# Designed miniproteins, single chains, continued (2): the designs that were tried, part 74

Each design is a single chain, and the fold is of that chain. pLDDT is the mean over its residues in the fold that is shown.

## One batch from the design tools (miniprotein)

Design m6557
Fold by ESMFold2-Fast:
Structure m6557 (fold): chain A 113 residues (1-113)
Amino acid sequence: LERLLSLDDETKAQVRQALQQAVDHLNAAVAALEAGDAAAAKEHLQQATDALKQVFDLVADAAGDPELGAQQKQALDTGQQTLLQLIDDGDFASAIKALRAMAAALQRLAEKL
């Protein structure tokens, strides 16, 4: 994702928007878990994952490297499954901590674009 800083201004704007969408959904997932709503949290996590896949597609297209994009999406799917398992196990505290850390990291990345 360090390649984000080397993108043209139009692509950077699209990436910033997708990153902000992911951050908003991760924060909504945290709020849902704090309310005890696992179903809403899972839906927001899926929407955050979809937004991050858009970021990977934009970066892969700009780099001319579709294989890298596919690998990044696979890693993201694995991370999503880990978070879904924490939620299914009722370990909301660990899920909230991980989601907050992800949202903070993505927010910092969006602010640098």
Scores: mean pLDDT 85

Design m6558
Fold by ESMFold2-Fast:
Structure m6558 (fold): chain A 111 residues (1-111)
Amino acid sequence: HMERALERVEELGKELTEFFEYLAKQLNASEDLKQEILDIVKEGFEKVKEAVENGYSAEEIHKILSDAVDKVLDLLVEKGLITPQEAAELRRTLDAFIREKALSIGGIRRK
């Protein structure tokens, strides 16, 4: 059901936004950097919504989410707020989360 898939996309967008907003606050990021991070998350979320509406696979949704997360983590490393090792650890944790969400969204849409 499309409506349930879109509800899951909205939940994911909120969860990722809250997570990265929390992370930015913990790292004492500037308001400009925090906004840049949130813009990357929002752009990724809009791409996921479009993918769901077009019937994309769970793998395609996972790739869109993965690319958005990678952009945020790369930016945080570039700005010196986290180490490459910390980024790798966060990436592994978030990969498990986004994989589960992509499967949930794709499963609802494909059933």
Scores: mean pLDDT 78

Design m6559
Fold by ESMFold2-Fast:
Structure m6559 (fold): chain A 87 residues (1-87)
Amino acid sequence: SDEAAFEAALAAEDDPLVREVIREIRRLAREGRLSLAVEAAHAGYLATVTGDREAARAVLAAVRAKAAAMTDEEVEAEKERIRRLQE
């Protein structure tokens, strides 16, 4: 399951920034915000593959700001759109 995969990833990771990225991806995925989850995954790529930790933190902060700015109606509309695509 997705939850088991996130738990395993967090248990295996020692880098605090990468752990923060994994937690944010998990939270956004739970909320059905797949586009923002992909943006958060890019922060993980920047930190782990390129080593650009400053860029990774900037991307993560921008993702969090976007998530916080969405209304409850926008969140529910995104969940409904994703639900219809999975039918």
Scores: mean pLDDT 78

Design m6560
Fold by ESMFold2-Fast:
Structure m6560 (fold): chain A 82 residues (1-82)
Amino acid sequence: SMKDEALKTLEEIRDALEELRKESTDPEVIKRIDEAIAYVDKAIDKLKTEDLSNGEIIMLEAEVSARFLGVVVLKLVEEKEK
């Protein structure tokens, strides 16, 4: 189902954020990763507890993906400045 596929995608993004956190040493980057993880956790909870439409699921995945990309960009900047 779309919900099961979305849950898998969000859990994979959460795992990727945890790995980025282990590799990060900049406290501002770590803070942004922690904020992204908190948002993904809220999104996973919403998918599990609320009866969302397919459109709402797509938007939720898009929002999580946008936040994940923002963190990836910050991590790339951190590595370039070391």
Scores: mean pLDDT 84

Design m6561
Fold by ESMFold2-Fast:
Structure m6561 (fold): chain A 80 residues (1-80)
Amino acid sequence: MEELTREILEKVEEIRKTMQEILEDEKASEEQKEKAKEILKELDEIWEPLLTGNVSIPDALKKLEKLYEETKKLKEEHEK
């Protein structure tokens, strides 16, 4: 239980940090910043039901994994 909760928290923080870095970067395009805002909104929509117990941990983790992959792609596009 504790390990799974920690993994979820670490992924959430990594997504938030990466998206914030893109939003604060003067060199980031408007399209990249818009995608970063969308990812943060999707993260909040996953996180709130998880905190209230309205979604199962495995289902939330699958959604977070998908969002994390989108975060990695956006970060790679931003760094190039």
Scores: mean pLDDT 75

Design m6562
Fold by ESMFold2-Fast:
Structure m6562 (fold): chain A 64 residues (1-64)
Amino acid sequence: MMSVQQDTDFDTTMTNTMVSTYRTETDPTRIRQAENLRDQFLSSTDVSDRQSLLGRIQQIRDSS
């Protein structure tokens, strides 16, 4: 069901997105939302769920 290579790329993208979020976001509530989404991403084994969670983290980053 999942591609190992695709999953690795998502993990890298998520890590880079979180680093960017920490650099630009000053609202602790939004940082906590991003951290909660990251934790859900790390606990998920479904590629589509992980992609959706990554997209939500990216939305927080992009609105910072």
Scores: mean pLDDT 75

Design m6563
Fold by ESMFold2-Fast:
Structure m6563 (fold): chain A 75 residues (1-75)
Amino acid sequence: LRAITDEALAIVGSVWAQLSDEERGKLIGPLSRLVTAGENGDRESLKKSLLEIARILEKAGFTSEAERLRELARS
């Protein structure tokens, strides 16, 4: 789970500088839930957080990064 969390954070980090303050604000809650779920071994919450982050990134125009997050949610 830590490996999945670390990969997800790397994906988000790769586009972080290109996001608006509004888009970054939308990600704070989901990213916090992702980290907590990864630390607690909560696979269900981890998958839900990954899908929520993917949806936000897709709406921001980062379709490739959103698809990578959805792939992590399927593992």
Scores: mean pLDDT 85

Design m6564
Fold by ESMFold2-Fast:
Structure m6564 (fold): chain A 92 residues (1-92)
Amino acid sequence: VTRKIGIILRAIGEGLENKPKVTLEIEGDKVTLTVEGANESQILVLEEVAELAREEGAKVTLEKEGDKVTLTIENASPEVKELVEKVAKALS
């Protein structure tokens, strides 16, 4: 888990040349992260976040429409919520 988080944060750093529009919405245990104008590295980061959340027992839906990615996480743990907030902030 810790190693996957480190890889995600590194991939965000490599993708920083592109600044997408990021929208984060948290409602209880439901997290919705929408990223518009994401590059390939940023999409990969979101796919890794989705896998990590799924491994932690969350219900995850990842929708890709070209460069727009919507990640919906239900039953998110506090750790998963913190990770998504850090990813959203880093991509902004």
Scores: mean pLDDT 74

Design m6565
Fold by ESMFold2-Fast:
Structure m6565 (fold): chain A 99 residues (1-99)
Amino acid sequence: SEEEREEVIEWAREQMERLLAEIEALVAQLQALGASQDIIDRAQALLEEARRLAEEGLREMERLREEGASVQTLVSKGIGLVLRLMGILFELEQLLASV
């Protein structure tokens, strides 16, 4: 239904906001711990990539909703976005472990 498709988009938006906040917190933690400039530059690049993925992915989901994509298609796209942001979060955790 239209309501279900809108709910999936809202869920994806909430997940993106949550994951971006966690990514931003890890970047801030690396800076606070005095990580090297190379590590900070890599962390900032990962944060910028995460922001682009979230923005572009949510825009694509909204476009697909307007084009009448199924709930299953939107759920699949949303899960894909979550997994990509989680991958970035994992790489940042590895950087933190290296400091």
Scores: mean pLDDT 90

Design m6566
Fold by ESMFold2-Fast:
Formats: structure tokens, C-alpha cells, sequence
Structure m6566 (fold): chain A 100 residues (1-100)
């Protein structure tokens, strides 16, 4: 459906925004691993019949994992700044998905 395709586009946009935060705040090694994982997840999403609820759950899981990866590779202050940007992206993405 058009709604489902729009949701997939929003998901891809949100994932790229999270990856930009990881590239900004995490180590290059962590950023590269997150990008690899995101590419695999995006391929799965594009090829699947996931519901809007399932897409939201996958995005929340990815955002949480991104936060954990930054926290393990960066100092506390850097991690807190990354967390704020990730939380903003997650909130904005959820609001857009809820309107579909």
C-alpha cells in the first residue's frame, strides 16, 4: 500500500539520521559496524510485509542499539549529546509514522 511504502521511506530516512549521529559521536569502527547492520536491516525492511507497528518496534530497537554502541565507545558527555539527538530523531519519526 502507499501508506506502507511511505512508512518504509520514513524508516530509511530515520535510520540514516541515526547513522549520522553515530558517525559524529562514536569511533570510526563502531560507525562502520552500525552502517553494515543498518544496510542489512533496510534490505530486510524493503523486501518484507512488515506492519507499521513492527517497523516502529524495529526502529526503536535500532535506536536503542545505536545508543549502546556510542556509550561503549565514547565518554559520558559525548554519549549524553548523542542520546539527545537519537531521542529527537526517534520522537520525530514516531510522530510521522503515527500520522500514516
Amino acid sequence: SAEREQAKELFEEAMERILEVVEKYASPEVAAEMRRRAEELLRRVRESDLTLEQLQELFDQFATWAYIQVAESADEATTQEAAKEIEKIARETKEKLDKL
Scores: mean pLDDT 84

Design m6567
Fold by ESMFold2-Fast:
Structure m6567 (fold): chain A 99 residues (1-99)
Amino acid sequence: KREAVEELVREVREGLERAWKASPEEARRLVQEITGRLLDELIRVTGDGVAASEAAYHVLQAGRHIVQGRKDPSKREEYLKLAEEHLKEAERIALEAAE
């Protein structure tokens, strides 16, 4: 379980890094795809729908901050920090659900 969740966490991080380099419209689409895949796969691997929903919420919030950072370069550093905080919380929840 833990190795499968660690792989999902890596896929999410890589996807959000791609969103940072995308247009705001493409970033929004990538975030929706990543969030949906994480929710479905985390439920499949852990059987914990509550943890999966909480982790997905944090990934969606990280993605929201990424999209805003792409729209407003002057606040990019602030949005990057907020996105990273949400991503770390999602990773923590997902990994705890794998134990």
Scores: mean pLDDT 85

Design m6568
Fold by ESMFold2-Fast:
Structure m6568 (fold): chain A 67 residues (1-67)
Amino acid sequence: GLAELLEQAALGLQKGLELKKKLAEEGAESIEARRVDETTWEIRAILDGKEIVATVDLRTGTLTVSV
């Protein structure tokens, strides 16, 4: 239902915010968060010369990290 969709979206956004905070604490550069579409956010950062890309799926509340 709608309540479950809102709950999953909130969970996904919270996971994304926590990742951004941790990346900043670790000294990551060029931390960017952008909306890719209505249900997807992308977080990009550079940490120790490596690009980190994370995808937040608002439909499932899932955060997937690639380095």
Scores: mean pLDDT 81

Design m6569
Fold by ESMFold2-Fast:
Structure m6569 (fold): chain A 104 residues (1-104)
Amino acid sequence: MSADVQAFNDLVNQMLSSQNSPAQQLETLITVLEIGINILRGKDVSSSNPTLQQIADLMKKLSDSDLQSQLQNLAQKIRDLIANNTLPAELVQRAVRVLSEIEV
């Protein structure tokens, strides 16, 4: 694993560990996945959240293939959270929408 891929995974895991509920973890994963999809599509991404901006900056350093692989890993974490937890329907609908974007 490259140093940038490792730094990205460490930072995402740190964000998730600070979150007290499966719903908060899902919201964080959706936001990170949306950022990654936008970067992969060549869109400019900025965040007022310093940790999310650091994640975006790390994603920009990854190759397209490494970024795509990391986004697939995030998508699997989202699917696992939905499968194993009772979550608000609105949040699940948002997750399904974002997941559909990574498959195209």
Scores: mean pLDDT 82

Design m6570
Fold by ESMFold2-Fast:
Structure m6570 (fold): chain A 64 residues (1-64)
Amino acid sequence: AARGVAMIQAQTGLSEAAARAVVELARRGGTPEEVRRVAKEQDGLELSLRQAQGLLDAARLFLA
């Protein structure tokens, strides 16, 4: 859990809260659009769909 959050933060510059939400979305089978929404709402950060997909893929890989 903690490793996934730290990895997402290191790759993207997202806050701990946003990175933790991305990890939870990865666990729940969330979508790239949900990742984009979380990043925008929590950090004001605009991600592309491809960037959001990459974050989900990374989170899923590091949660395994």
Scores: mean pLDDT 74

Design m6571
Fold by ESMFold2-Fast:
Structure m6571 (fold): chain A 102 residues (1-102)
Amino acid sequence: SEREREERLRRAKETARRLLAQPGAGLEQALEEALSTHLGLKLVSIELSDGRLRVTVLDEEGKESTATVLIAPDVALTPAELVEAALEAVLRGEGKEAVVTL
């Protein structure tokens, strides 16, 4: 199960990276497609405030959960790095804060 979970995360990150390489593709679109295609989750909302990225998702049972990515001060993240951190937080954290330093 853990190995299958890690493989799903890897493919989700690959999908997000591919989408963000396309001109005009946004972070929300890349995250939404990666979540739905590989993790069976629907993106409900994404909010960035006070150095925190909050991603709210719905599972197949209709249960809502929020994952939080804590962005360190003075760290400039690319959209790809931010989406990959959000995907990891959603899969592994399920409402826990994850610190991103790249």
Scores: mean pLDDT 76

Design m6572
Fold by ESMFold2-Fast:
Structure m6572 (fold): chain A 77 residues (1-77)
Amino acid sequence: ALDMTPEELRATAEKAAEQIEELKKRKDELLAHPEMTEEQKKFLEEFAAKADALAEAFRNLDLARAEALAQEIEDAV
């Protein structure tokens, strides 16, 4: 179980959201590469949508939604 102070939990969630947003920026750079297949682009777009929802869940401290979205992302890779 996450047994943290509210401040520690918020800091951890913010850091996780920042990492997800950085991953989304890399996705945009990858989509600009001419060698990306349409299947790879579609996968990245679907992944980015889930990552965006996950970052939002972390920012809102909705841990149940974050856990569910993280599981979906893990199952996709």
Scores: mean pLDDT 69

Design m6573
Fold by ESMFold2-Fast:
Structure m6573 (fold): chain A 61 residues (1-61)
Amino acid sequence: MDFESKREEMIKNYEEALQNKDEEAANKVEAELYTLMVREGKSDEEIMEFTAELLDKREEA
């Protein structure tokens, strides 16, 4: 699976975990997404922006 497909799948899993109020699953997916972005060579700025978007999703859930 390419990076974009993997990222989309993980974001979907993150949103599903938030809807199910599964904090452990949400935290695990967040950590895996962070690791994926670092592995793919994303900049610190891109990682921080993406992390902020995930936090916003968590607050809305």
Scores: mean pLDDT 77

Design m6574
Fold by ESMFold2-Fast:
Structure m6574 (fold): chain A 87 residues (1-87)
Amino acid sequence: MYRVEVLTLDGEVLGVLENASRERVIAILESLGVSREEAEEAIETGKPVRVEVKGLSGIAALMSLGVSLEKARSVEGKEVIVRVTRV
């Protein structure tokens, strides 16, 4: 199982998804425009991924991670950090 955190570039936590499956983590990262290869690397290594929040699909992906609509909209067109930790 995995924990997924979304952070601003300044390190503010915007949202957390706990007890995610590998498939759920990949689906969320792909919704944020991350390639499958980069998503698998983030899961395997815990390396933070820097992603641009694109359009309604990006906003929806952030909301699925516990980010409020207001916060998700505030980072639209901006970059966020996604960190995956194995639990």
Scores: mean pLDDT 84

Design m6575
Fold by ESMFold2-Fast:
Structure m6575 (fold): chain A 69 residues (1-69)
Amino acid sequence: SPRLEELIRRLEEDREQIEKQIEELKKQIDEAKSQGNQQEAIKLQILLNLFQVAKDSTELIIERIKEKM
């Protein structure tokens, strides 16, 4: 279905953006740790965990749509 193909394309684009945010957060966590800023590292780790859940949820939705194509 062209409509489902368009939806998958948008979800894959959203997943790529989430992956970019995850990589930036990992860099920020490493920097906070290198500076001894444990509180900042903890806050960034919580945020990273939330983005990981968002990525996993998006991947699951894509897979479920593809199974029905």
Scores: mean pLDDT 88

Design m6576
Fold by ESMFold2-Fast:
Structure m6576 (fold): chain A 73 residues (1-73)
Amino acid sequence: SEQSQQLLQQIRDLVQQMKQALKEGDMSKLQDINFQISQLIAQLDQVGSEQDLQEVLQLVRQLQKEIQKFKEE
C-alpha cells in the first residue's frame, strides 16, 4: 500500500540518519532515531505486507552490522 511504502521510506531515511549519527558520535541523536524507527516498525506491522516486513528485517540487519562495526572501534 502507499502507507506501507511511505513507512518503509521513512525507516530507510532514519537508518541513514542513524549511520551518520554513529559516525558523529551523537548518542542523543542515536537514541532519538532508534525510538522513531521502533515506532515506525510498529505502524508497519499493522499495515504492511510480509514483503514490507522482510525489507525492514534486511534494513535492521544492515543497521546491526553498522552498530557492531562502530562498537569494535
Scores: mean pLDDT 76

Design m6577
Fold by ESMFold2-Fast:
Structure m6577 (fold): chain A 65 residues (1-65)
Amino acid sequence: STLLVQQLLEAGRADQKELALKILDQMIAQEVALSTIDGVLIELNRLHASPALLQALAERVKALR
């Protein structure tokens, strides 16, 4: 969902780790492609999101592999 991608980017930029994880869980529940989720993580890194937030999101995605 384009809306969930936008919400995750905004939560990540605001360093709202708990909200970002909740949005990621919603994207997973809606079967958003892992390639789309990886693209959001790459964009958050480009936007200088916190390393701790990026690590938490990456670990949550790994749990599905």
Scores: mean pLDDT 83

Design m6578
Fold by ESMFold2-Fast:
Structure m6578 (fold): chain A 65 residues (1-65)
Amino acid sequence: SAELSEKLKKADVFAVLRDLNLAFNKNLSDETLQGIAEGVQSGKLTVKDVSQILEVPEKYIELLL
């Protein structure tokens, strides 16, 4: 949702992504997570995009916000 994407954009996006990476054992590099974080902060990536990239349901991203 637009509200959830706005919450993520205002959060410590990199920390949220690191927590998801650890919790779901995605084994993504810090460089990849930083690129995703920058995409979210710039408005280029929505929560739906992050969900698809990480292969993690949007609900679990919402739980960290």
Scores: mean pLDDT 84

Design m6579
Fold by ESMFold2-Fast:
Structure m6579 (fold): chain A 73 residues (1-73)
Amino acid sequence: MSKEELEAKLQILLDKHGIPLSVEEFLKSPQAIDYLNLFVQNGDLTDGEKSGFLKLQVDIHTEEGIEDIKRAT
């Protein structure tokens, strides 16, 4: 599943559950893992899709760190 497909699917799930956050804001949230676990439990997500979202979360944090280093150098 592509990054765009994962982001689109998560946005639909956030809207369905009344969570007023963007995908990026949600993945930065400390509650993101708890909600992803609930979505898997409810059958809205597979374990593979959850792993994809966790990779996106790591990528977001890594890109922010790299950008800060580039600005400092």
Scores: mean pLDDT 73

Design m6580
Fold by ESMFold2-Fast:
Structure m6580 (fold): chain A 85 residues (1-85)
Amino acid sequence: APIPQEARDRAKEYVRRGIDFLRQGDYKEAARYLREAARVAESTGTEAGKKAAEYLEKAARFAEQGDGDKALQYASKGLAYLDGG
């Protein structure tokens, strides 16, 4: 089943804020928002939501490690799954 629109929009907003913090070099805050996006995606119980959560959790982990480039790469992959693939 596709991700419900309201959950998709909410998760995407958290990803957008996480990416903004990555661009500012605030990796701790970026990880917090990316992890929140993952929780929203996972809470939908959909297959697409679970895949999005997996990539967003990896993005948060790379942000915690100070790897902004990989964090952005995995955040973008998570965002693609939020859009249905």
Scores: mean pLDDT 87

Design m6581
Fold by ESMFold2-Fast:
Structure m6581 (fold): chain A 65 residues (1-65)
Amino acid sequence: MLEKLLEELQKRIERLEKNKQAGDTESAAYKAKEDAENQAKIDRLQSEIDSLTRKINELKKKIEE
């Protein structure tokens, strides 16, 4: 159960990271404009995700202990 929730959260983080890192060589020009808008939004979300990730790691340690 907990592992399923952790996997879901991890996938959401990966999705966000991939979205902001979608600046492929071919999408460089398109990414430049979108990045300016998404970067501000992603930064806020990333900060919250980082806090959640820290909490998840704390929980994992408690379970493993």
Scores: mean pLDDT 66

Design m6582
Fold by ESMFold2-Fast:
Structure m6582 (fold): chain A 106 residues (1-106)
Amino acid sequence: SDAAADAALRAMYATAGRPVTPEMLEEIRHLRAAARALRAGDVAAARAHIERLPPELREALLEGIENGDPKLGVTEADIIWAKREGIVLPEDIERREKLLEEEKKK
């Protein structure tokens, strides 16, 4: 559920010793909603949420749609978000990046 996802995210920020703002939670909710809509094939609903995101996340998601691979766009946006926030382990980010590059070569 969104409430459970929000609680888990707040716990992750607390563990990292970082404050979480309402604006940060709103951004993450739009990112999650865009990802769900893209997985469901609802590009119109996804675009409405993507417009609420900062340019770096928006560009990754829109490029994925334009290239006919919205799932890669979601993965790229997730990596960009994780690197920016600094609450995800570097090893986990590196693993995700390697998988993304392998998928791009196929």
Scores: mean pLDDT 81

Design m6583
Fold by ESMFold2-Fast:
Structure m6583 (fold): chain A 80 residues (1-80)
Amino acid sequence: SKEEILKAMEEVRELARELGLDSVATLIDKAIEHMKTLSEEEFIEAAKSVARTVRAYAEEHGNEELLKKVDELLELIDKK
């Protein structure tokens, strides 16, 4: 659901903050604010885009904990 995706994105944001990745946390926070104004279809596409961006960052910087968390978010989005 939309609520489950938002909660999962908030969890990725909080993990990014805990890891000291303030730029990543800010990116997700701004994305969540924007996504709340979108249609359901645009919401899903925006969520996928944000998740893929964060995943690419995590993979490039070798952050296994963030990578695992964002993969959980992507799985949740794909099940909708």
Scores: mean pLDDT 84

Design m6584
Fold by ESMFold2-Fast:
Structure m6584 (fold): chain A 99 residues (1-99)
Amino acid sequence: KKAEAELFIKKLEELEAEAKAYFEANRENLTREEVEKMLLELMKEGFKLGLENTSDEELRKGIEEALEKLKEIEENKKYAEGFAKISEVMAKLPEWLEE
């Protein structure tokens, strides 16, 4: 439980850092909307992989809620709200891991 979630937190942090670096390197060539869409796709991929690799019910519930919110954001183009919701889920991960 804890070891799997900790590994995925590290992978998500690395993914976020890489996406941020890519954004900064390509900022002049990418629109804000393109970057936000790419970040949403990466976060969806990370969360889906998390669901497949965790058995913690509370963590799974939080990830499922984040995925549903991402679907809503894609349809309604409310990217800022989506990122805020993702941050909320990420902030709860250490709490869920403490047991």
Scores: mean pLDDT 67

Design m6585
Fold by ESMFold2-Fast:
Structure m6585 (fold): chain A 98 residues (1-98)
Amino acid sequence: MTEEEKRAYRAFQRLLFLLYLEDPEKSIGDYAIIAYVLAEAELQGITDLDKIVEEARKRGAVNATKELVEKVRELMKQLGITPEELVKGYEIAKKLYE
């Protein structure tokens, strides 16, 4: 992996780990899908939380709620993770665990 890919992957992992530590009742997979859908939505200019929740659920995050989506968005902003960086980190993670 390039240094840019390593940074993106680590940022993604850090986000998921922090979300899981705060609420381990949700799966890491749900957090990963929600974060990815949020990043994709932001890149497309989609701000409608209902659409983001529906898309996350369709992709397998069956426990996605507006509150959980907002929590993920807030933490991404606090950590300074860009949508592009998160999408890259998710795709690297998917490739490594396939």
Scores: mean pLDDT 82

Design m6586
Fold by ESMFold2-Fast:
Structure m6586 (fold): chain A 78 residues (1-78)
Amino acid sequence: PEVISYKEEEIEVNGKPALKVTITLDVKGLSEEEKKEEAERAIKIESIKLETDYGLKLYDVEVKEEGDIVTITLIYVK
Protein backbone atom coordinates (compact mmCIF):
# COMPACT_ATOMS: atom_id res chain seq x y z
CA PRO A 1 0.00 0.00 0.00
CA GLU A 2 1.04 3.60 -0.66
CA VAL A 3 0.96 6.29 2.03
CA ILE A 4 -1.07 9.13 0.47
CA SER A 5 -0.81 11.50 3.44
CA TYR A 6 0.59 11.77 6.96
CA LYS A 7 -0.50 14.52 9.34
CA GLU A 8 0.46 15.33 12.94
CA GLU A 9 -1.60 17.66 15.12
CA GLU A 10 -0.98 18.75 18.71
CA ILE A 11 -4.23 18.37 20.67
CA GLU A 12 -5.39 18.02 24.27
CA VAL A 13 -7.00 14.97 25.88
CA ASN A 14 -8.52 15.59 29.35
CA GLY A 15 -6.56 18.86 29.60
CA LYS A 16 -3.20 17.15 28.88
CA PRO A 17 -0.99 17.47 25.77
CA ALA A 18 -1.57 14.77 23.17
CA LEU A 19 -0.55 14.05 19.56
CA LYS A 20 -3.06 13.15 16.83
CA VAL A 21 -1.61 11.30 13.83
CA THR A 22 -3.69 10.75 10.67
CA ILE A 23 -2.35 8.26 8.11
CA THR A 24 -4.11 7.75 4.77
CA LEU A 25 -3.29 4.59 2.80
CA ASP A 26 -4.06 3.70 -0.82
CA VAL A 27 -5.21 0.07 -0.59
CA LYS A 28 -6.40 -0.35 -4.20
CA GLY A 29 -6.26 -3.97 -5.33
CA LEU A 30 -6.00 -5.41 -1.80
CA SER A 31 -8.46 -7.87 -0.25
CA GLU A 32 -10.36 -7.00 2.95
CA GLU A 33 -7.91 -9.16 4.94
CA GLU A 34 -4.88 -7.49 3.32
CA LYS A 35 -6.36 -4.02 4.05
CA LYS A 36 -6.69 -4.99 7.73
CA GLU A 37 -3.12 -6.35 7.84
CA GLU A 38 -1.68 -3.17 6.29
CA ALA A 39 -3.62 -0.93 8.71
CA GLU A 40 -2.40 -3.01 11.68
CA ARG A 41 1.19 -2.82 10.36
CA ALA A 42 1.01 0.99 9.97
CA ILE A 43 -0.37 1.36 13.52
CA LYS A 44 2.37 -0.89 14.96
CA ILE A 45 5.23 0.88 13.14
CA GLU A 46 3.98 4.38 14.10
CA SER A 47 3.42 3.38 17.75
CA ILE A 48 6.91 1.82 18.08
CA LYS A 49 8.47 4.95 16.53
CA LEU A 50 6.64 7.44 18.78
CA GLU A 51 7.10 5.36 21.96
CA THR A 52 10.83 4.75 21.29
CA ASP A 53 11.76 8.27 20.10
CA TYR A 54 9.34 10.46 22.12
CA GLY A 55 7.99 8.33 25.00
CA LEU A 56 4.41 8.66 23.69
CA LYS A 57 1.87 5.89 24.38
CA LEU A 58 -1.01 4.92 22.11
CA TYR A 59 -4.31 6.08 23.67
CA ASP A 60 -6.93 5.73 20.89
CA VAL A 61 -7.22 4.16 17.42
CA GLU A 62 -9.84 4.72 14.71
CA VAL A 63 -9.68 2.95 11.32
CA LYS A 64 -12.04 3.98 8.52
CA GLU A 65 -12.25 2.09 5.21
CA GLU A 66 -13.76 3.91 2.21
CA GLY A 67 -13.33 1.87 -0.98
CA ASP A 68 -9.68 2.02 -2.03
CA ILE A 69 -8.69 4.32 0.87
CA VAL A 70 -8.00 3.49 4.53
CA THR A 71 -7.74 6.39 7.01
CA ILE A 72 -6.11 5.66 10.37
CA THR A 73 -6.45 8.16 13.22
CA LEU A 74 -4.15 7.61 16.21
CA ILE A 75 -4.01 9.56 19.48
CA TYR A 76 -0.87 9.42 21.64
CA VAL A 77 -0.32 10.66 25.19
CA LYS A 78 2.78 11.06 27.36
Scores: mean pLDDT 85

Design m6587
Fold by ESMFold2-Fast:
Structure m6587 (fold): chain A 67 residues (1-67)
Amino acid sequence: MEKELEEKRRRLGRELVVDLIIGMARAMGKDDLAARAEEAAKNNDEATLIEIQKEVDDEIVKHLQEL
C-alpha cells in the first residue's frame, strides 16, 4: 500500500508539472516546446520532460532579462 501511494503521488505531481510546463510554454508562444512536452508525457519519457522543463526555465529567464 505505502509504495503504491508514493507512486501515485509522484505520478500526480509529474502530471501537474507537465501541465504547468505546457501552459507556460504556450503562454510564451513556444508551441513547439508545448508539443514536445505533450509527446514526452504520452511516452512517459521523464528524461525528455526534464530537458523541456529546463528549456522552459531558460526561456522564462530570457523574457525577464529582455524586460
Scores: mean pLDDT 74

Design m6588
Fold by ESMFold2-Fast:
Structure m6588 (fold): chain A 68 residues (1-68)
Amino acid sequence: SASNMDAYIDRMRASAIAMLKRYNMLDMVPDVDARVAQVKTLKDFSAAVRALQEFQSSITARIHKHLQ
């Protein structure tokens, strides 16, 4: 069974993919999946939280650039 952290990461992934789908940015899905896999290998909760925050910022920046 998935840990609470893994479940949270999976929900964030689903949300990110739904957003990318809305803006026709499905080409970014492999990058999302690669980052999710990387975050799931982290053993330090603080490192995982930081990586998720950086990930969200990155997705937002890419969407903003795409909408120019």
Scores: mean pLDDT 76

Design m6589
Fold by ESMFold2-Fast:
Structure m6589 (fold): chain A 70 residues (1-70)
Amino acid sequence: SEADRLRAEADRLLDEISRLLLERGVPQDEIDTMVAALRAGFETLLRAGRLEEARALIDALRDGLAELRA
């Protein structure tokens, strides 16, 4: 399903963002709190059928990952 595809993409992006933040010295507990909040918000959008907003969040995560890699 589209929702399953978006969940897989969000998980992949959040895992990579988490790894890079840890490498930059962000504490693991701060990363875990941030990721949990983002996952909860994303799941709320998917359950509400707000697919455009869910895709916008994926785009924001992708942009954040690109900035962390720069």
Scores: mean pLDDT 88

Design m6590
Fold by ESMFold2-Fast:
Structure m6590 (fold): chain A 70 residues (1-70)
Amino acid sequence: GKLPSQEQLDEANELLKKLGLPDSFKINKIIDESTVVLAKILGLDTSKFKIGEEMTEEQAEEIIEALKKL
């Protein structure tokens, strides 16, 4: 899949900030351990989030939609 745009990453990170989640959950284009933990908290399928792989635009959108439902 294509990488998420900077605008998608910015939207996700602004939602995290508005929800009062720690800065350690800040989303980057590469999936890290904190991204997997965030996906688990949001009830997403963590098996699709592999540490060290590039995040897809679809994965960024799933996170944004899950954050909007909180």
Scores: mean pLDDT 81

Design m6591
Fold by ESMFold2-Fast:
Structure m6591 (fold): chain A 66 residues (1-66)
Amino acid sequence: ETRVRRFTISSEEDARKAVEELTKLLVESGVPEEEARRFAQAAVDGAWALWRETGEPVVLEVEAPV
């Protein structure tokens, strides 16, 4: 089964919250916390960079195995 979560990145605070929420989701899916946090940070950094380039809100949709 797959869990889908959406994070809207339109501010630095949105990015920070997305990292924490995505890390939690991945840990609940069986990913070790250190690895989950690194993955979450990389994914959110990409979305935040895109927001900074376009000025438009970026929706990051993540599917995690359950």
Scores: mean pLDDT 77

